Designed miniproteins, single chains, continued (2). Designs and how they scored, part 24

Each design is a single chain, and the fold is of that chain. pLDDT is the mean over its residues in the fold that is shown.

## One batch from the design tools (miniprotein)

Design m4801
Fold by ESMFold2-Fast:
Structure m4801 (fold): chain A 87 residues (1-87)
Amino acid sequence: SEREEQLEKALKLLEEALEEARREGAAESALEYMELVIEYIRALLNKDEKKKEEIVKELAEKLGAKDIEKFKEELDKLIEELAKAVA
């Protein structure tokens, strides 16, 4: 699947960005958010709906989002845009 290939490329790019952010001394909260986004993409690739819901709730809570459904829609949109950018 072209989308799965794009998501795998996006995952690799984010893993590289996480290592760079860690080397540059990024805040622990920023590293935690990046790790959760990476786990979310892995859940997308594995078609694990339960894991996706768990990660969305955790991210929404950490970011203070009041509308989890809206937050999920925005997160999915951002990941789709990232996947297309690395295609």
Scores: mean pLDDT 81

Design m4802
Fold by ESMFold2-Fast:
Structure m4802 (fold): chain A 72 residues (1-72)
Amino acid sequence: SIFEQVDQLIAQFKQQSQNATREEVEQLWRQLSQQIHQLLVEQNASYIEGFLALSRLVEAWLEIRKQLAARE
């Protein structure tokens, strides 16, 4: 399902971000955002699917930003 693909992409981002610098995390985030956007467009996602994917993406970003702040 589209949500399984979104969750897998987010999981990869979280793993790659564990030992990454702030600059590296921002680059990884840009890549993740582009991949999610492309996935939603290619899968012709519904309004609700797009909203739920965006919600998951925002939660992942806030979680990683909180971890980066704790490391600084």
Scores: mean pLDDT 81

Design m4803
Fold by ESMFold2-Fast:
Structure m4803 (fold): chain A 72 residues (1-72)
Amino acid sequence: MSELLKGLRAFDEAYRAGDYEKLAEILKQLSNISLTGRLIADLALSTVAKEERAKGNYEKADLLEKTREEIK
């Protein structure tokens, strides 16, 4: 639980900083903590990737989609 919450906080900080490489790494690590962490990581990667694609940020969206495939 504590590790999951720490990971979610790190995700929020990376997202606010615009550091998508770090954000992807954090979510990949979160997916390895528990089944709940994996589900949260999958949802977050999917949601942020769709948002970035809608904004025309295809490189960021592609990075997040690739990371999502790695945790499947």
Scores: mean pLDDT 82

Design m4804
Fold by ESMFold2-Fast:
Structure m4804 (fold): chain A 80 residues (1-80)
Amino acid sequence: MEEVEKLQQEVLELGVENAKIILSIPNLPQSLLNKWQQTLAEVKKLAEQAASSSPEEAIQLLEESKKLLEEVGKELEAHK
């Protein structure tokens, strides 16, 4: 229970931080913006699946969401 809540909070915080980075970059490349939008769509899908899953499955889905957000966050920081 606590692990699921912690992961949900971490996913939310990563999403917010990535959005702040995007807003701080003037003339963000369209390819990177597209990747961010695709990542948000996948994270939303995983979050919806997690909400209807067992706690064990929810943890796995939220860990994947966290990984996707961390990966795109690294690209945003590198401004590639």
Scores: mean pLDDT 80

Design m4805
Fold by ESMFold2-Fast:
Structure m4805 (fold): chain A 99 residues (1-99)
Amino acid sequence: SKEKEENANIAIDLARASLKLARKYVEEGDVDKAVQALENAIVYANYAASQGKLDEAIRILEEALRIAKEMLEKFPDNEKVKETYERIEKALEYLRKVK
């Protein structure tokens, strides 16, 4: 439906905004806010994938994984960063399998 496509596009836009916030918080050294922004991006990307925007969701999760990897390198002992990295990796593996 057109409404379903519009909701999926809004989710993609919100996911992209969340990635931009994650990058900003990484630059500012605010790890907790950066983690929350990445978690938001995962939620929006998964929703968009469920509504038929699979390719866009995969690209968002690939960018999220790059940001999370950079955070893991800067904060290697931060358990929340490790958990978020693993969640992004698992989500991306799953979506690539169903593509």
Scores: mean pLDDT 89

Design m4806
Fold by ESMFold2-Fast:
Structure m4806 (fold): chain A 76 residues (1-76)
Amino acid sequence: MPLIEKLEAEGWTVLGSKEVTINGKKLIAILAEKGDEVLYVLANLKGEELASLVFPKGEAPSEEEAEEFRKRIEEI
């Protein structure tokens, strides 16, 4: 998957990926980490990034980051 290769080239370690269905659309959810940061990505089946959320390891995303991610998902 080209998106995973891109993330790894940018220094992200991909922890896992799975197929999910959101708003009747099949997407891929990816979890990755880099240093003290965690990345959650939603991508289409072509490997194009649709929405992403970055937050510190062991912490919840900020309210602002979570709200922006939610808005991006609603646009899918």
Scores: mean pLDDT 77

Design m4807
Fold by ESMFold2-Fast:
Structure m4807 (fold): chain A 70 residues (1-70)
Amino acid sequence: APDVSHTQVLYVEDPIAAAEEAVAINRAAAGADDTVEITELTEDRAVVVVTRRGADGATYTGTLVLLKKP
């Protein structure tokens, strides 16, 4: 089964607030076997990892890197 991963980087005003919002949105859409995890949470950088099980049995992993605007 294909294992698909992607990484997105976004510049935001507040990485902590943006990470909490991303977690809330992703958890609202999550299935029973899906995970939404903050792996890093600082004032300058946050990392959110979302793992979803597809209908084909594949695992899809998305990593969102939130960086504070300079």
Scores: mean pLDDT 80

Design m4808
Fold by ESMFold2-Fast:
Structure m4808 (fold): chain A 64 residues (1-64)
Amino acid sequence: MKDKILKIAQQIIEAIKNNEDLDKIYKLMQEMFDLLGQNIDPKNFTRTSMLNIAQTLIDALKKK
């Protein structure tokens, strides 16, 4: 579980930095939220908000 969330969070950051389509970023965000057991609509977030969410999760998971 932890490794899957970390991988998706990293993919979100990469997609945002590479100016990938919002639909692709929303898919990754939804998959990440599903793994976290959250019913959150990723379409309500900006690219900056999604970047911050993904970075926060990576930092929390790295803290081992």
Scores: mean pLDDT 79

Design m4809
Fold by ESMFold2-Fast:
Structure m4809 (fold): chain A 68 residues (1-68)
Amino acid sequence: MEERARKAGRGAAEAAAGGMSAEAAGLIHVQNSGLTPEQGRKAGLGGAAGAAAGDLELGERMGQISAL
């Protein structure tokens, strides 16, 4: 669970850094990460929020924490 949440957060952070919205990034990682919809959405939104601050590592961490 924790590793999936971290990977989803990181992937969403990278997608958001590339110009994707937090919502779109979160939805993609719900589909691809094998998380529950709620966990994937929270991980994706946290990851994208961290990337919006300019920090992919922060995005990864925020994604993991948000899904737990």
Scores: mean pLDDT 70

Design m4810
Fold by ESMFold2-Fast:
Structure m4810 (fold): chain A 64 residues (1-64)
Amino acid sequence: SAVEEALAELERLKAEAEAAGNEATVLASDIAIQELRELAAQGKATEEILRRIVEGVRAYAAAQ
């Protein structure tokens, strides 16, 4: 599902950040994963929201 794909991508971004010692991106990824899981549980995880969450973490990682 789109939710599972977004979660897998966030977990991948978190793992890359951990390997790089990028603690700020690890924290941002954890927050994003929690928020995405909560939105999915509420039936509010639209493709647009999933895309924005993943893109936000990617942009944050690139800025570190």
Scores: mean pLDDT 86

Design m4811
Fold by ESMFold2-Fast:
Structure m4811 (fold): chain A 79 residues (1-79)
Amino acid sequence: SPELEQLKKEIYELAKQLYEALKNNDKDKAIEILDELQKKIKKYLELKAKEENVPQDVLDATLERFEKVVEKEKEEILS
């Protein structure tokens, strides 16, 4: 899917920017980038689940686990 390939590229570029922000101890920028990554990864997971006919309950559980991981990462960045 062209949309999935574009999302992968956007996620990769944001991940690189997150790495640089963390390396520079720029916590505010790291959180901003992590929020954008969360949105892009969620969209990627939803579209991929649709293409692979993943049941809605499995997708919902995956998204819930992902959101908890992101919340923990934000807490670690801000500590």
Scores: mean pLDDT 87

Design m4812
Fold by ESMFold2-Fast:
Structure m4812 (fold): chain A 70 residues (1-70)
Amino acid sequence: MVITEEQVEELKKKSKRKYSIEIDKEAETVTITNEETGSELSVDYKEATVEQVQKLLDAMEEAEKKLKEE
């Protein structure tokens, strides 16, 4: 099932607001923005499950750690 606005709010709270999550119903996309690096990651709305969004947040955190080592 596609992620809901309520579930997006819960994920934002879990991430200490380090990441911004935006549902664009017109573009049928969900966009995740890393507030530290300004990096954006977009996924198709139909593919954006809670599990997939959480997985992307984890992947972005790992990528940021690698980036900050330099």
Scores: mean pLDDT 74

Design m4813
Fold by ESMFold2-Fast:
Formats: C-alpha cells, structure tokens, sequence
Structure m4813 (fold): chain A 78 residues (1-78)
C-alpha cells in the first residue's frame, strides 16, 4: 500500500464511567497518482483487519489523496 499515517490527533475518550465507547480515527495518506479505486481498496483492507471494531464513518478525499476511517471501541479505563 502507498502510505499508512498514524493517528496524529488525540483519541477522544468518553467522560463517563465504564463501560465507555472510545472513538478513534485512522488517517491514510496516499502518494500523488493513487487512484480512487486503490484508495478504496486500502480502506477496505483496513476495515477488514479491524473487523472486531464498529465502523462509524469513512471519508475519502481524492483531491488530497487522504482517507479517514472512524471506529468505535469499548475500552477499559486506564
């Protein structure tokens, strides 16, 4: 795959008592010349590898060559 950028923004944490849902996003950055089909294929692979998580939203920006996937996960308080 072209590029896999880690989540730069802090992960949003639930402010309530456990059990909590924590939302987190994965941002994928692709090289210039990557097609929409290639970007969609990589997004689908990321979703498939994280099939235990609920997908909240998927946004693909062809102009910027970026894709953002937002997941929901139940976490234990640290």
Amino acid sequence: VESYARNMAPVLEGGGPFPRLQEFGIVLTFREGTTKEQMEAVVQLVIEKNSHLKVKSVEIDLEKRTARITFEEVIDPG
Scores: mean pLDDT 65

Design m4814
Fold by ESMFold2-Fast:
Structure m4814 (fold): chain A 103 residues (1-103)
Amino acid sequence: ELEKLLEEYKKRLEDILKQIQETLANVARHLAEADVEIERAKKADPELAKQMELIRDLYVRYTETKILKLLGEDIYNEWVAERKKRREELFKKQLDKIKENLK
């Protein structure tokens, strides 16, 4: 009886962890999009770009503090890797678009 209850509880915790990981992946994607937009703004309006960076850095610091405190270092490292991957994907898409326009 108790053993069945513990296995069911473990499965529910794993499902919750997966949902948290999916939410963090969405946050990582949104921040990666912001990173790309800031880089574009640096060429057009450097002062606006600085303000955007300050706001981004505040959100990143808040998010990282929450992840480390509530979810631990392993999930934090996965989130940092996901954000980097999303940013690289977005920059590659921008580069491919520029290459197409060079004709």
Scores: mean pLDDT 75

Design m4815
Fold by ESMFold2-Fast:
Structure m4815 (fold): chain A 80 residues (1-80)
Amino acid sequence: VEELLDEAIKLAKENGATTVAGGLEQLRDAVKAGASPETLANLLTAVSLLVVGDYLDGKITEEQFEKLKELLSAIAKALD
């Protein structure tokens, strides 16, 4: 899951989605720390909402939004 998180963080930073990148870094750090499934699920939900917010605000393109959604879906499956 760390590789998927690193890819998502890189993509967010390259696109200037600084808040999304920060949320993903918090999720990555929580994964490395062995946080509870509840904590990981809450952080993943928060990041997903930030991605939607940045898309609606025009900060990321539709292509970037879809790629981030695919990565978040893969991360969610890897955390189960």
Scores: mean pLDDT 82

Design m4816
Fold by ESMFold2-Fast:
Structure m4816 (fold): chain A 74 residues (1-74)
Amino acid sequence: DLAEIVRELAQLLGLRLSDEAARAAAEELKTFLENHPEFASLLPQLDLELLLRALRQDEGLEKRLKTILARHAV
């Protein structure tokens, strides 16, 4: 569940998301990944560990995720 992965990542960054915000952030992240061929292949197998590895390897993906999380965090 991508929403659960997003919620766990937010907690690791010291952010709190509601269930609704986590779902919205997950949908936004999914759309971003689907529109970028380099990341689209990750979606069917995506878990927290795989996402964390991708974030460590790509600064653009990390920045985009932080922007998405900041938009939905209160």
Scores: mean pLDDT 78

Design m4817
Fold by ESMFold2-Fast:
Structure m4817 (fold): chain A 117 residues (1-117)
Amino acid sequence: SKIKALERKIASLQTGTSIELVGLLIESDVSEEDRKKIQELIKRGSDHIDKAIAAARAGDVESARAHLEEFEKTVDELSELLKKSISDKELAERGVEILKDLKERTRELIEEIIKEA
């Protein structure tokens, strides 16, 4: 199924991004409080992606796009938190670039699922 192939691409993208962010946080000076906030935002974003995929598969375009929009807002919130929490400018910039790529590629893949459903 083309939809199943798109879902696997999203899962791969999420896994790769999570590994890169964990690696970045290991190298960082981020406080325990901010690490918990980062973890909460990652979970929130993942929950919205799962809901967007489920809605897209069901042909509920409005709900799929609403969850995609909330995912993108969560990614922007996470990017701002990384900029504030990571004192190393190069590490912070790397994290923001990873998140920007995740946001753009996830949008494209969800919109493709909507078209195929």
Scores: mean pLDDT 88

Design m4818
Fold by ESMFold2-Fast:
Structure m4818 (fold): chain A 87 residues (1-87)
Amino acid sequence: MLSRQELLARVIGLELRGIGAAIEAYLTGDAEAGVRGLEEAIKGLEELLKEAKELGDEDLAATAEETIKRLRERLELLRAGPSPEAA
């Protein structure tokens, strides 16, 4: 089998891990730990995206790309901190 179920389960797991890292950063005030957790989740998702493309699963690839995009947006917000002009 083409491992689609395993890849999909890993996408879900990494998304939840990334969200959890962001939540923990807000609760603990440890932005660095949150950044690290999000970066690890994104790296895992980039590996899954490569595997999905090699597999030819366009739906799984699209899901992974959208998940990476959302986590990268969260990472940039957490890393940049509050906007100096719009607080």
Scores: mean pLDDT 77

Design m4819
Fold by ESMFold2-Fast:
Structure m4819 (fold): chain A 77 residues (1-77)
Amino acid sequence: LEEELLAAVRRYMEEAGVPQEDIDRIVAGIRTALALPDPEAARIALEAGLKEMGELGLSEEQVRELRRLADRLLAAR
């Protein structure tokens, strides 16, 4: 699930033409969010990342798919 989410994030941002520096920063941010022991703090951090990805050029459909993967991953904890 985590690697599935991170692979989808990288792929969609590459397709949107996002610079590698920003892709690496977002991926690191998601890994940090997923390592948070408080599920609410993790959810807030992941939602901030999803918002930033939308601002970087991801479509609403891509953001919704990433949110679905993130929700599944958080629910598995």
Scores: mean pLDDT 80

Design m4820
Fold by ESMFold2-Fast:
Structure m4820 (fold): chain A 96 residues (1-96)
Amino acid sequence: MLEEEVKRIVEEARRLVEEGRYEEAARLLEEAAREYLELAEEEEKYEEYLELAENDPKKAIALAEELYAQGTEKNRYKALAISFLLQAVALRRAAE
């Protein structure tokens, strides 16, 4: 189930954060985002969504919510990718 996969990724990222391994946690979330965009067949959006998460997190959150609300499987994968990229950006900033 998708929910169980997301839970495993989040739990592993949390474990890395508890160990002070913020860069590794960010990489794990970035890799998960790439995989979900590949499942959505829109892997080309990775850089666009990463830039949005870095430069305009409020707009990134709004886009993820809009995609999730549209209810298609591809849009759910894109919303998850944006959510993971937002978390990865926050973790990389925390590592500084």
Scores: mean pLDDT 84

Design m4821
Fold by ESMFold2-Fast:
Structure m4821 (fold): chain A 82 residues (1-82)
Amino acid sequence: SPLKDAKIIVVKMKYDEEKGEYVVIDRKEYPYTADREAIQKEALALHEKNKEKGIFEFAVLAPLEEVEKALEEMQKAMKEAA
């Protein structure tokens, strides 16, 4: 099962005006078996604290071998949405 190799990633992204794109400025990684509800609540609380600074925080489930690709795709999506 791919879930055995999956993890929950909480990423913090901020718009970089010099580059003209969203960049990952921090990330936290948790095993798939971690408490998703607790992780999501923490991410939302941090988002509320930092929203005025143009910082976005997300919790994403990703396979270990694909984590960097998942982060890159999310970064592109954020850039296109802005």
Scores: mean pLDDT 65

Design m4822
Fold by ESMFold2-Fast:
Structure m4822 (fold): chain A 87 residues (1-87)
Amino acid sequence: QPLLERALELIKEGIELAKKSVDEAVRKMKQAPPFEAAALAIGIALAFKPYTDEEIEEMLNVIKERYPELTDEQIEALKEAAKKLVS
């Protein structure tokens, strides 16, 4: 599934960048288009603490409100990718 694969790639990028420099990760997130920005934001969140599936659901609700331009398919791909990375 192309959207899921892209979400996994971008969230992993966000995790790696945040572990190296949170300030750089946040700066890149602010300059990114909505889908990429949302994925980077998720990666930043996942970089420093474990998340439960319930906490991921809560985080994705915040992402949906912050990025209303995202489709339901994009939100679902980000959610599934985040859950796969914390499993």
Scores: mean pLDDT 86

Design m4823
Fold by ESMFold2-Fast:
Structure m4823 (fold): chain A 95 residues (1-95)
Amino acid sequence: SKELEEIREKIKELAKIILEEEKDVKRTTLMLMRLIAMSTNLEVNIRQGKTEEALEDIRRDGEWIIEELEKLNIKKSVEKARELIRLAEEVVRKA
């Protein structure tokens, strides 16, 4: 899906910003692992027609990522994370 590919690209953009701005390896690793899990779960749930589960996973994991990025005061990453979550919700609604 073109939309799923766009989500993967947005995740890569966000991951790059996190890696450039945050030097704490443990914190960076946790955030990146959550982004990878969110991407994988989204694709699996959409392919299996589990639309409500996909939305719940996006909201839960997305809210956690935004809260962590806000604590780090990385404004660009917060903006990209909000954009990613909006796009992911839109893709699920269209599926």
Scores: mean pLDDT 79

Design m4824
Fold by ESMFold2-Fast:
Structure m4824 (fold): chain A 63 residues (1-63)
Amino acid sequence: MSVEELTEIAKKVLAEYDPSVTLLDVKKISDNVVELSLSRTPSVETIQALEKALGKTIDLRVV
């Protein structure tokens, strides 16, 4: 998946599960790891939904 595809998927999941969280940046660390920079810590359910939708391990950064 491209960074643009990862960004679109992450935005959709955040809008559904935790709309108060803003996605600030998406960085592909490796084929299996994506870094998401967020405005605040999402819920555990949101993190699980993100990992499932992206098919990757998520490294979270709160700005």
Scores: mean pLDDT 83

Design m4825
Fold by ESMFold2-Fast:
Order: structure tokens, then C-alpha cells, then sequence
Structure m4825 (fold): chain A 89 residues (1-89)
């Protein structure tokens, strides 16, 4: 169980770092839209969002609905906190 938990943590960190670097590269190329898409994809993969949830997040990013994006991020942060608490126990 602990070994599988450590593998998941390492995989999650590698995925977050990879998407962060791709988002930074998109910003450097002045491709803000691509950067936003990459962040949405990274969050969807990290938190195992359903295709429907991922589509709603991407749509909110495309529409630049800051309130909806903030609500999604807050919900994902709560999920991350719950997972972290379970992993520490």
C-alpha cells in the first residue's frame, strides 16, 4: 500500500512539473490560450476528472469565466487536501 502511494505521489509530481513547464513555454511564446488549455488538462489528469468535468473546465477557461475557474480550482484543492490526509494516515 505505502509503495503504491509513493509511486502515485511521484507520478503526480512529475505530471504537475511537466505541465507547468509546458504552460511556461506557451506563455513565453505568447500562446496564452494553449497555456490555459495545458493547465486545465493537468488538473483533469491530476484529480482524475471525468470527461464531462474536464470539458466544463476547458469551456470555462475558453470563456475566461474567472469565477467558474476559481470555483473548479477550489473544489480540486479540497479534493487534494482529502487525498493528502488519507495518504498521511
Amino acid sequence: LKEKVEELKKKGEELLEKYRKEAEEAEKNNDKKRGQELIAEALAEAFELSEEEKEELLKAVEEQDKEKIAAFIEELQERAKEIAELLEK
Scores: mean pLDDT 62

Design m4826
Fold by ESMFold2-Fast:
Structure m4826 (fold): chain A 75 residues (1-75)
Amino acid sequence: MMLVLTGADGSALSQLVKKALEGAPLSKAQAQQVVAVLTQMIDYLKPYEDDPFSKKSLDEVEAAKRYAEQQIRES
């Protein structure tokens, strides 16, 4: 499934994903939102892991998801 972000909610969610990619601190609620979004992105990209572009994106998204999951556990 393709993830499309639009409007103010999309912008806010994109900022949260960016914070996770940068390793910035997230609240438990923010980290849960990031995990949900990144899980959808991983599910979308996983069948395409043989493509170098998709593999790079998958690795970055998986790293951000692990970080967000850690933030949930530490909350």
Scores: mean pLDDT 72

Design m4827
Fold by ESMFold2-Fast:
Structure m4827 (fold): chain A 65 residues (1-65)
Amino acid sequence: DVVRELALSLRPGESRLFTDEENQESIGVTRREDGVYGSAVNRYDADGKLVSSSSFSLTEEQVLA
């Protein structure tokens, strides 16, 4: 799980972006100092146009479970 691996690599206040050019997807994860993680996933078509976007938040316990 790319989101979980990114989240576990972050320290409080850090963010990281993973870009999968083959699948035309980018995943951003941010760890807040209060222990909440923010994530956003954007997908693009072959022409580089945005086709879907989703965002969610996870607690530290949800990342570690």
Scores: mean pLDDT 71

Design m4828
Fold by ESMFold2-Fast:
Structure m4828 (fold): chain A 70 residues (1-70)
Amino acid sequence: MDAERERTLAASGVDIAAEKLGKTVDTTGLSTEQLRERYEELKSQLSPEQQAEVDREVARVRRLLDEAAA
């Protein structure tokens, strides 16, 4: 997967999960690995229902990025 696409997906996941918790996270300047770590931390604080909602939104972003990369 393209590094930029991977980072965009990871940042989107962080934004979506943070929003569910009523938080904001500055993803500017974070590496893809740091974004993934932050995403897992945020996701662990969510209910199973909120995690499923985040998964659906992340899947939507992934689909859009896949279409743009084709």
Scores: mean pLDDT 79

Design m4829
Fold by ESMFold2-Fast:
Structure m4829 (fold): chain A 103 residues (1-103)
Amino acid sequence: EETERRRRLLEEAARYVEQSGKQIAEAFKKDKEKGKQLLKQATERVVSMLREAGDEEGAREVEKIAEDTLKDIDKASPEQAGKIALGAMQEVAELLRRRAERL
């Protein structure tokens, strides 16, 4: 079933985001630029997974969250940037779970 394949992909993306969020937050504490790089890579991967699942709307929402988060991070200390990034990744995971549940 195509629906089941898409649901599994979104659930995998949510788990990836939850795991990556903790690693990204730790990276920000040590190096803000490295943290930004990892955040961009993680969100780009999620956007790609959403497009593969046929969810262009979800992909655009994640891109918007990433853009807004990076703007907030540029104004923040490294410690605050890590917390902002973790919050954004949790928001993305929640979005992915909601979209999977609607399938």
Scores: mean pLDDT 85

Design m4830
Fold by ESMFold2-Fast:
Structure m4830 (fold): chain A 64 residues (1-64)
Amino acid sequence: SLRERAEAVARALGLSLGTTLRQIARLAGLSQSTVSRAVRGEPVSEENRERILRALDLLETLAA
């Protein structure tokens, strides 16, 4: 789910997945490793997950 959303944003913006994960991390105020773990379906705190979802919503708006 999060991975598919991140890949879709990367495609729409013409960026690599790695660059997109870095942008999500910067917007969410998290490390890239935390975002990468969440995108792989690994457990993260509810607060960190919500921050990632907010960052994705922002990037999806930009990509539209």
Scores: mean pLDDT 83

Design m4831
Fold by ESMFold2-Fast:
Structure m4831 (fold): chain A 56 residues (1-56)
Amino acid sequence: LKAKALRDAPGGLEELRWIPKGTEGVVLKELDDNTLVIKVNGEEYKVHKSFLEIKE
């Protein structure tokens, strides 16, 4: 399962990291109803679902 950033997205609550619009990653797990853990370029990010498009 893949996710694509629909807009620039914060990559975590504890760190000031941004995921640029159009970045794709692999969905590793769903933390809660609104938050996914995605892997982008070997790094894990916690991202709110509203910033992402889920792909096959």
Scores: mean pLDDT 72

Design m4832
Fold by ESMFold2-Fast:
Structure m4832 (fold): chain A 78 residues (1-78)
Amino acid sequence: SAAEERIAALERELAALPPNVPSEAKAQLVVELGEAYAEAGRLEQAAYAFRQAGMYYRDHLHDDARAEEAFARAEALS
């Protein structure tokens, strides 16, 4: 499906980023991965991805507003 193809593409992009360098691109890819999981009906994986993005925004990017949005999206799926 288009959603599964999007998941694979996003996983490849995420793997290509430097693992130990905080970046908005990494956070955005994790959010997009959560959206792709939700579209594929993988709600548990989607909620997990949104929680990971929320923690990343909070702890590495210090962006409380985007963290709050990501956590709210995870809670809506749980």
Scores: mean pLDDT 85

Design m4833
Fold by ESMFold2-Fast:
Structure m4833 (fold): chain A 118 residues (1-118)
Amino acid sequence: MTVEEKLEKARELGKEAADNIIKKMQELADSVPDPKDQEALKKFIEENKELIERAAAHIALMALFGYPKEEIDKAIDEFAEYVKKKLIEMGASPELADKVAEIVREEFRKAVEKAREL
């Protein structure tokens, strides 16, 4: 696989992971009883969609280049913690922010698994 092929595949996997994260966050926003949690999630999605896509693509690219699991896990955790902190700053409950961080970790790990099978 060439560098260009890895970049293209990373963008594809990153977009898939980001689309899944956004869909799960939208479903969560529709199900949470607190209007502040709903507003924080919707605003977070609108303001951070491109950031989530770029982060997911970066994680997928690390996997495609054969980065160690420890480095990839650290990058995933750092981004998930960023998401949690940002949601809390936007008025989300800590419980909701934790759920969203878990969704991010799960979908990023799935992208890594798919990348490693290539």
Scores: mean pLDDT 88

Design m4834
Fold by ESMFold2-Fast:
Structure m4834 (fold): chain A 76 residues (1-76)
Amino acid sequence: SVAGELARRLLEGIEREADAETEAELRRLFEENREAVRAPLEEASARYREWLAANPNASEEERREKLLALLRELAE
């Protein structure tokens, strides 16, 4: 699936760089494939944003762990 392929690509990007460039790449991939993956990616993004709102002082590591977990669900 397109969502699964995108999620795998994002996971690989995060593992390789784990920095601000990786975050920017996540945003670009979401924007570029918005229509094709809108529903599953919007749902994952909404859950991530909800988690961030509940955990405003979360470390970069904690934020990345949550993002990776959501991306793994999409990759299934």
Scores: mean pLDDT 69

Design m4835
Fold by ESMFold2-Fast:
Structure m4835 (fold): chain A 80 residues (1-80)
Amino acid sequence: VEALRAKAEEYRARGEELERKGREALAQGDTQSAVEYYLQAARYYELAAQYYFSAGDVESAMEAFRKAEEALRKARELEE
C-alpha cells in the first residue's frame, strides 16, 4: 500500500511539473507546446489517481482526477 501511494505521489509531482512547463510555454506564446504539456500533465494525474485508488486513498484519487480534468480542459481551450 505504501509503495502504491509513493508511486501515486511521484506521478502527481510529474503532472505538476508538466503543468508548470505548460504555463511557461503559454507565457512565451508557444500554444502548441502548452497543449502538449497540459495533455501530458493530465495523463500523469490520471496515473496518480489510479495508484491512489489502488492504495485505498479515495480522497487523493478524486483530487488527482480533478487535476487531470482541469489540465484536459486547458488543453482543449487552447486547441484550434
Scores: mean pLDDT 85

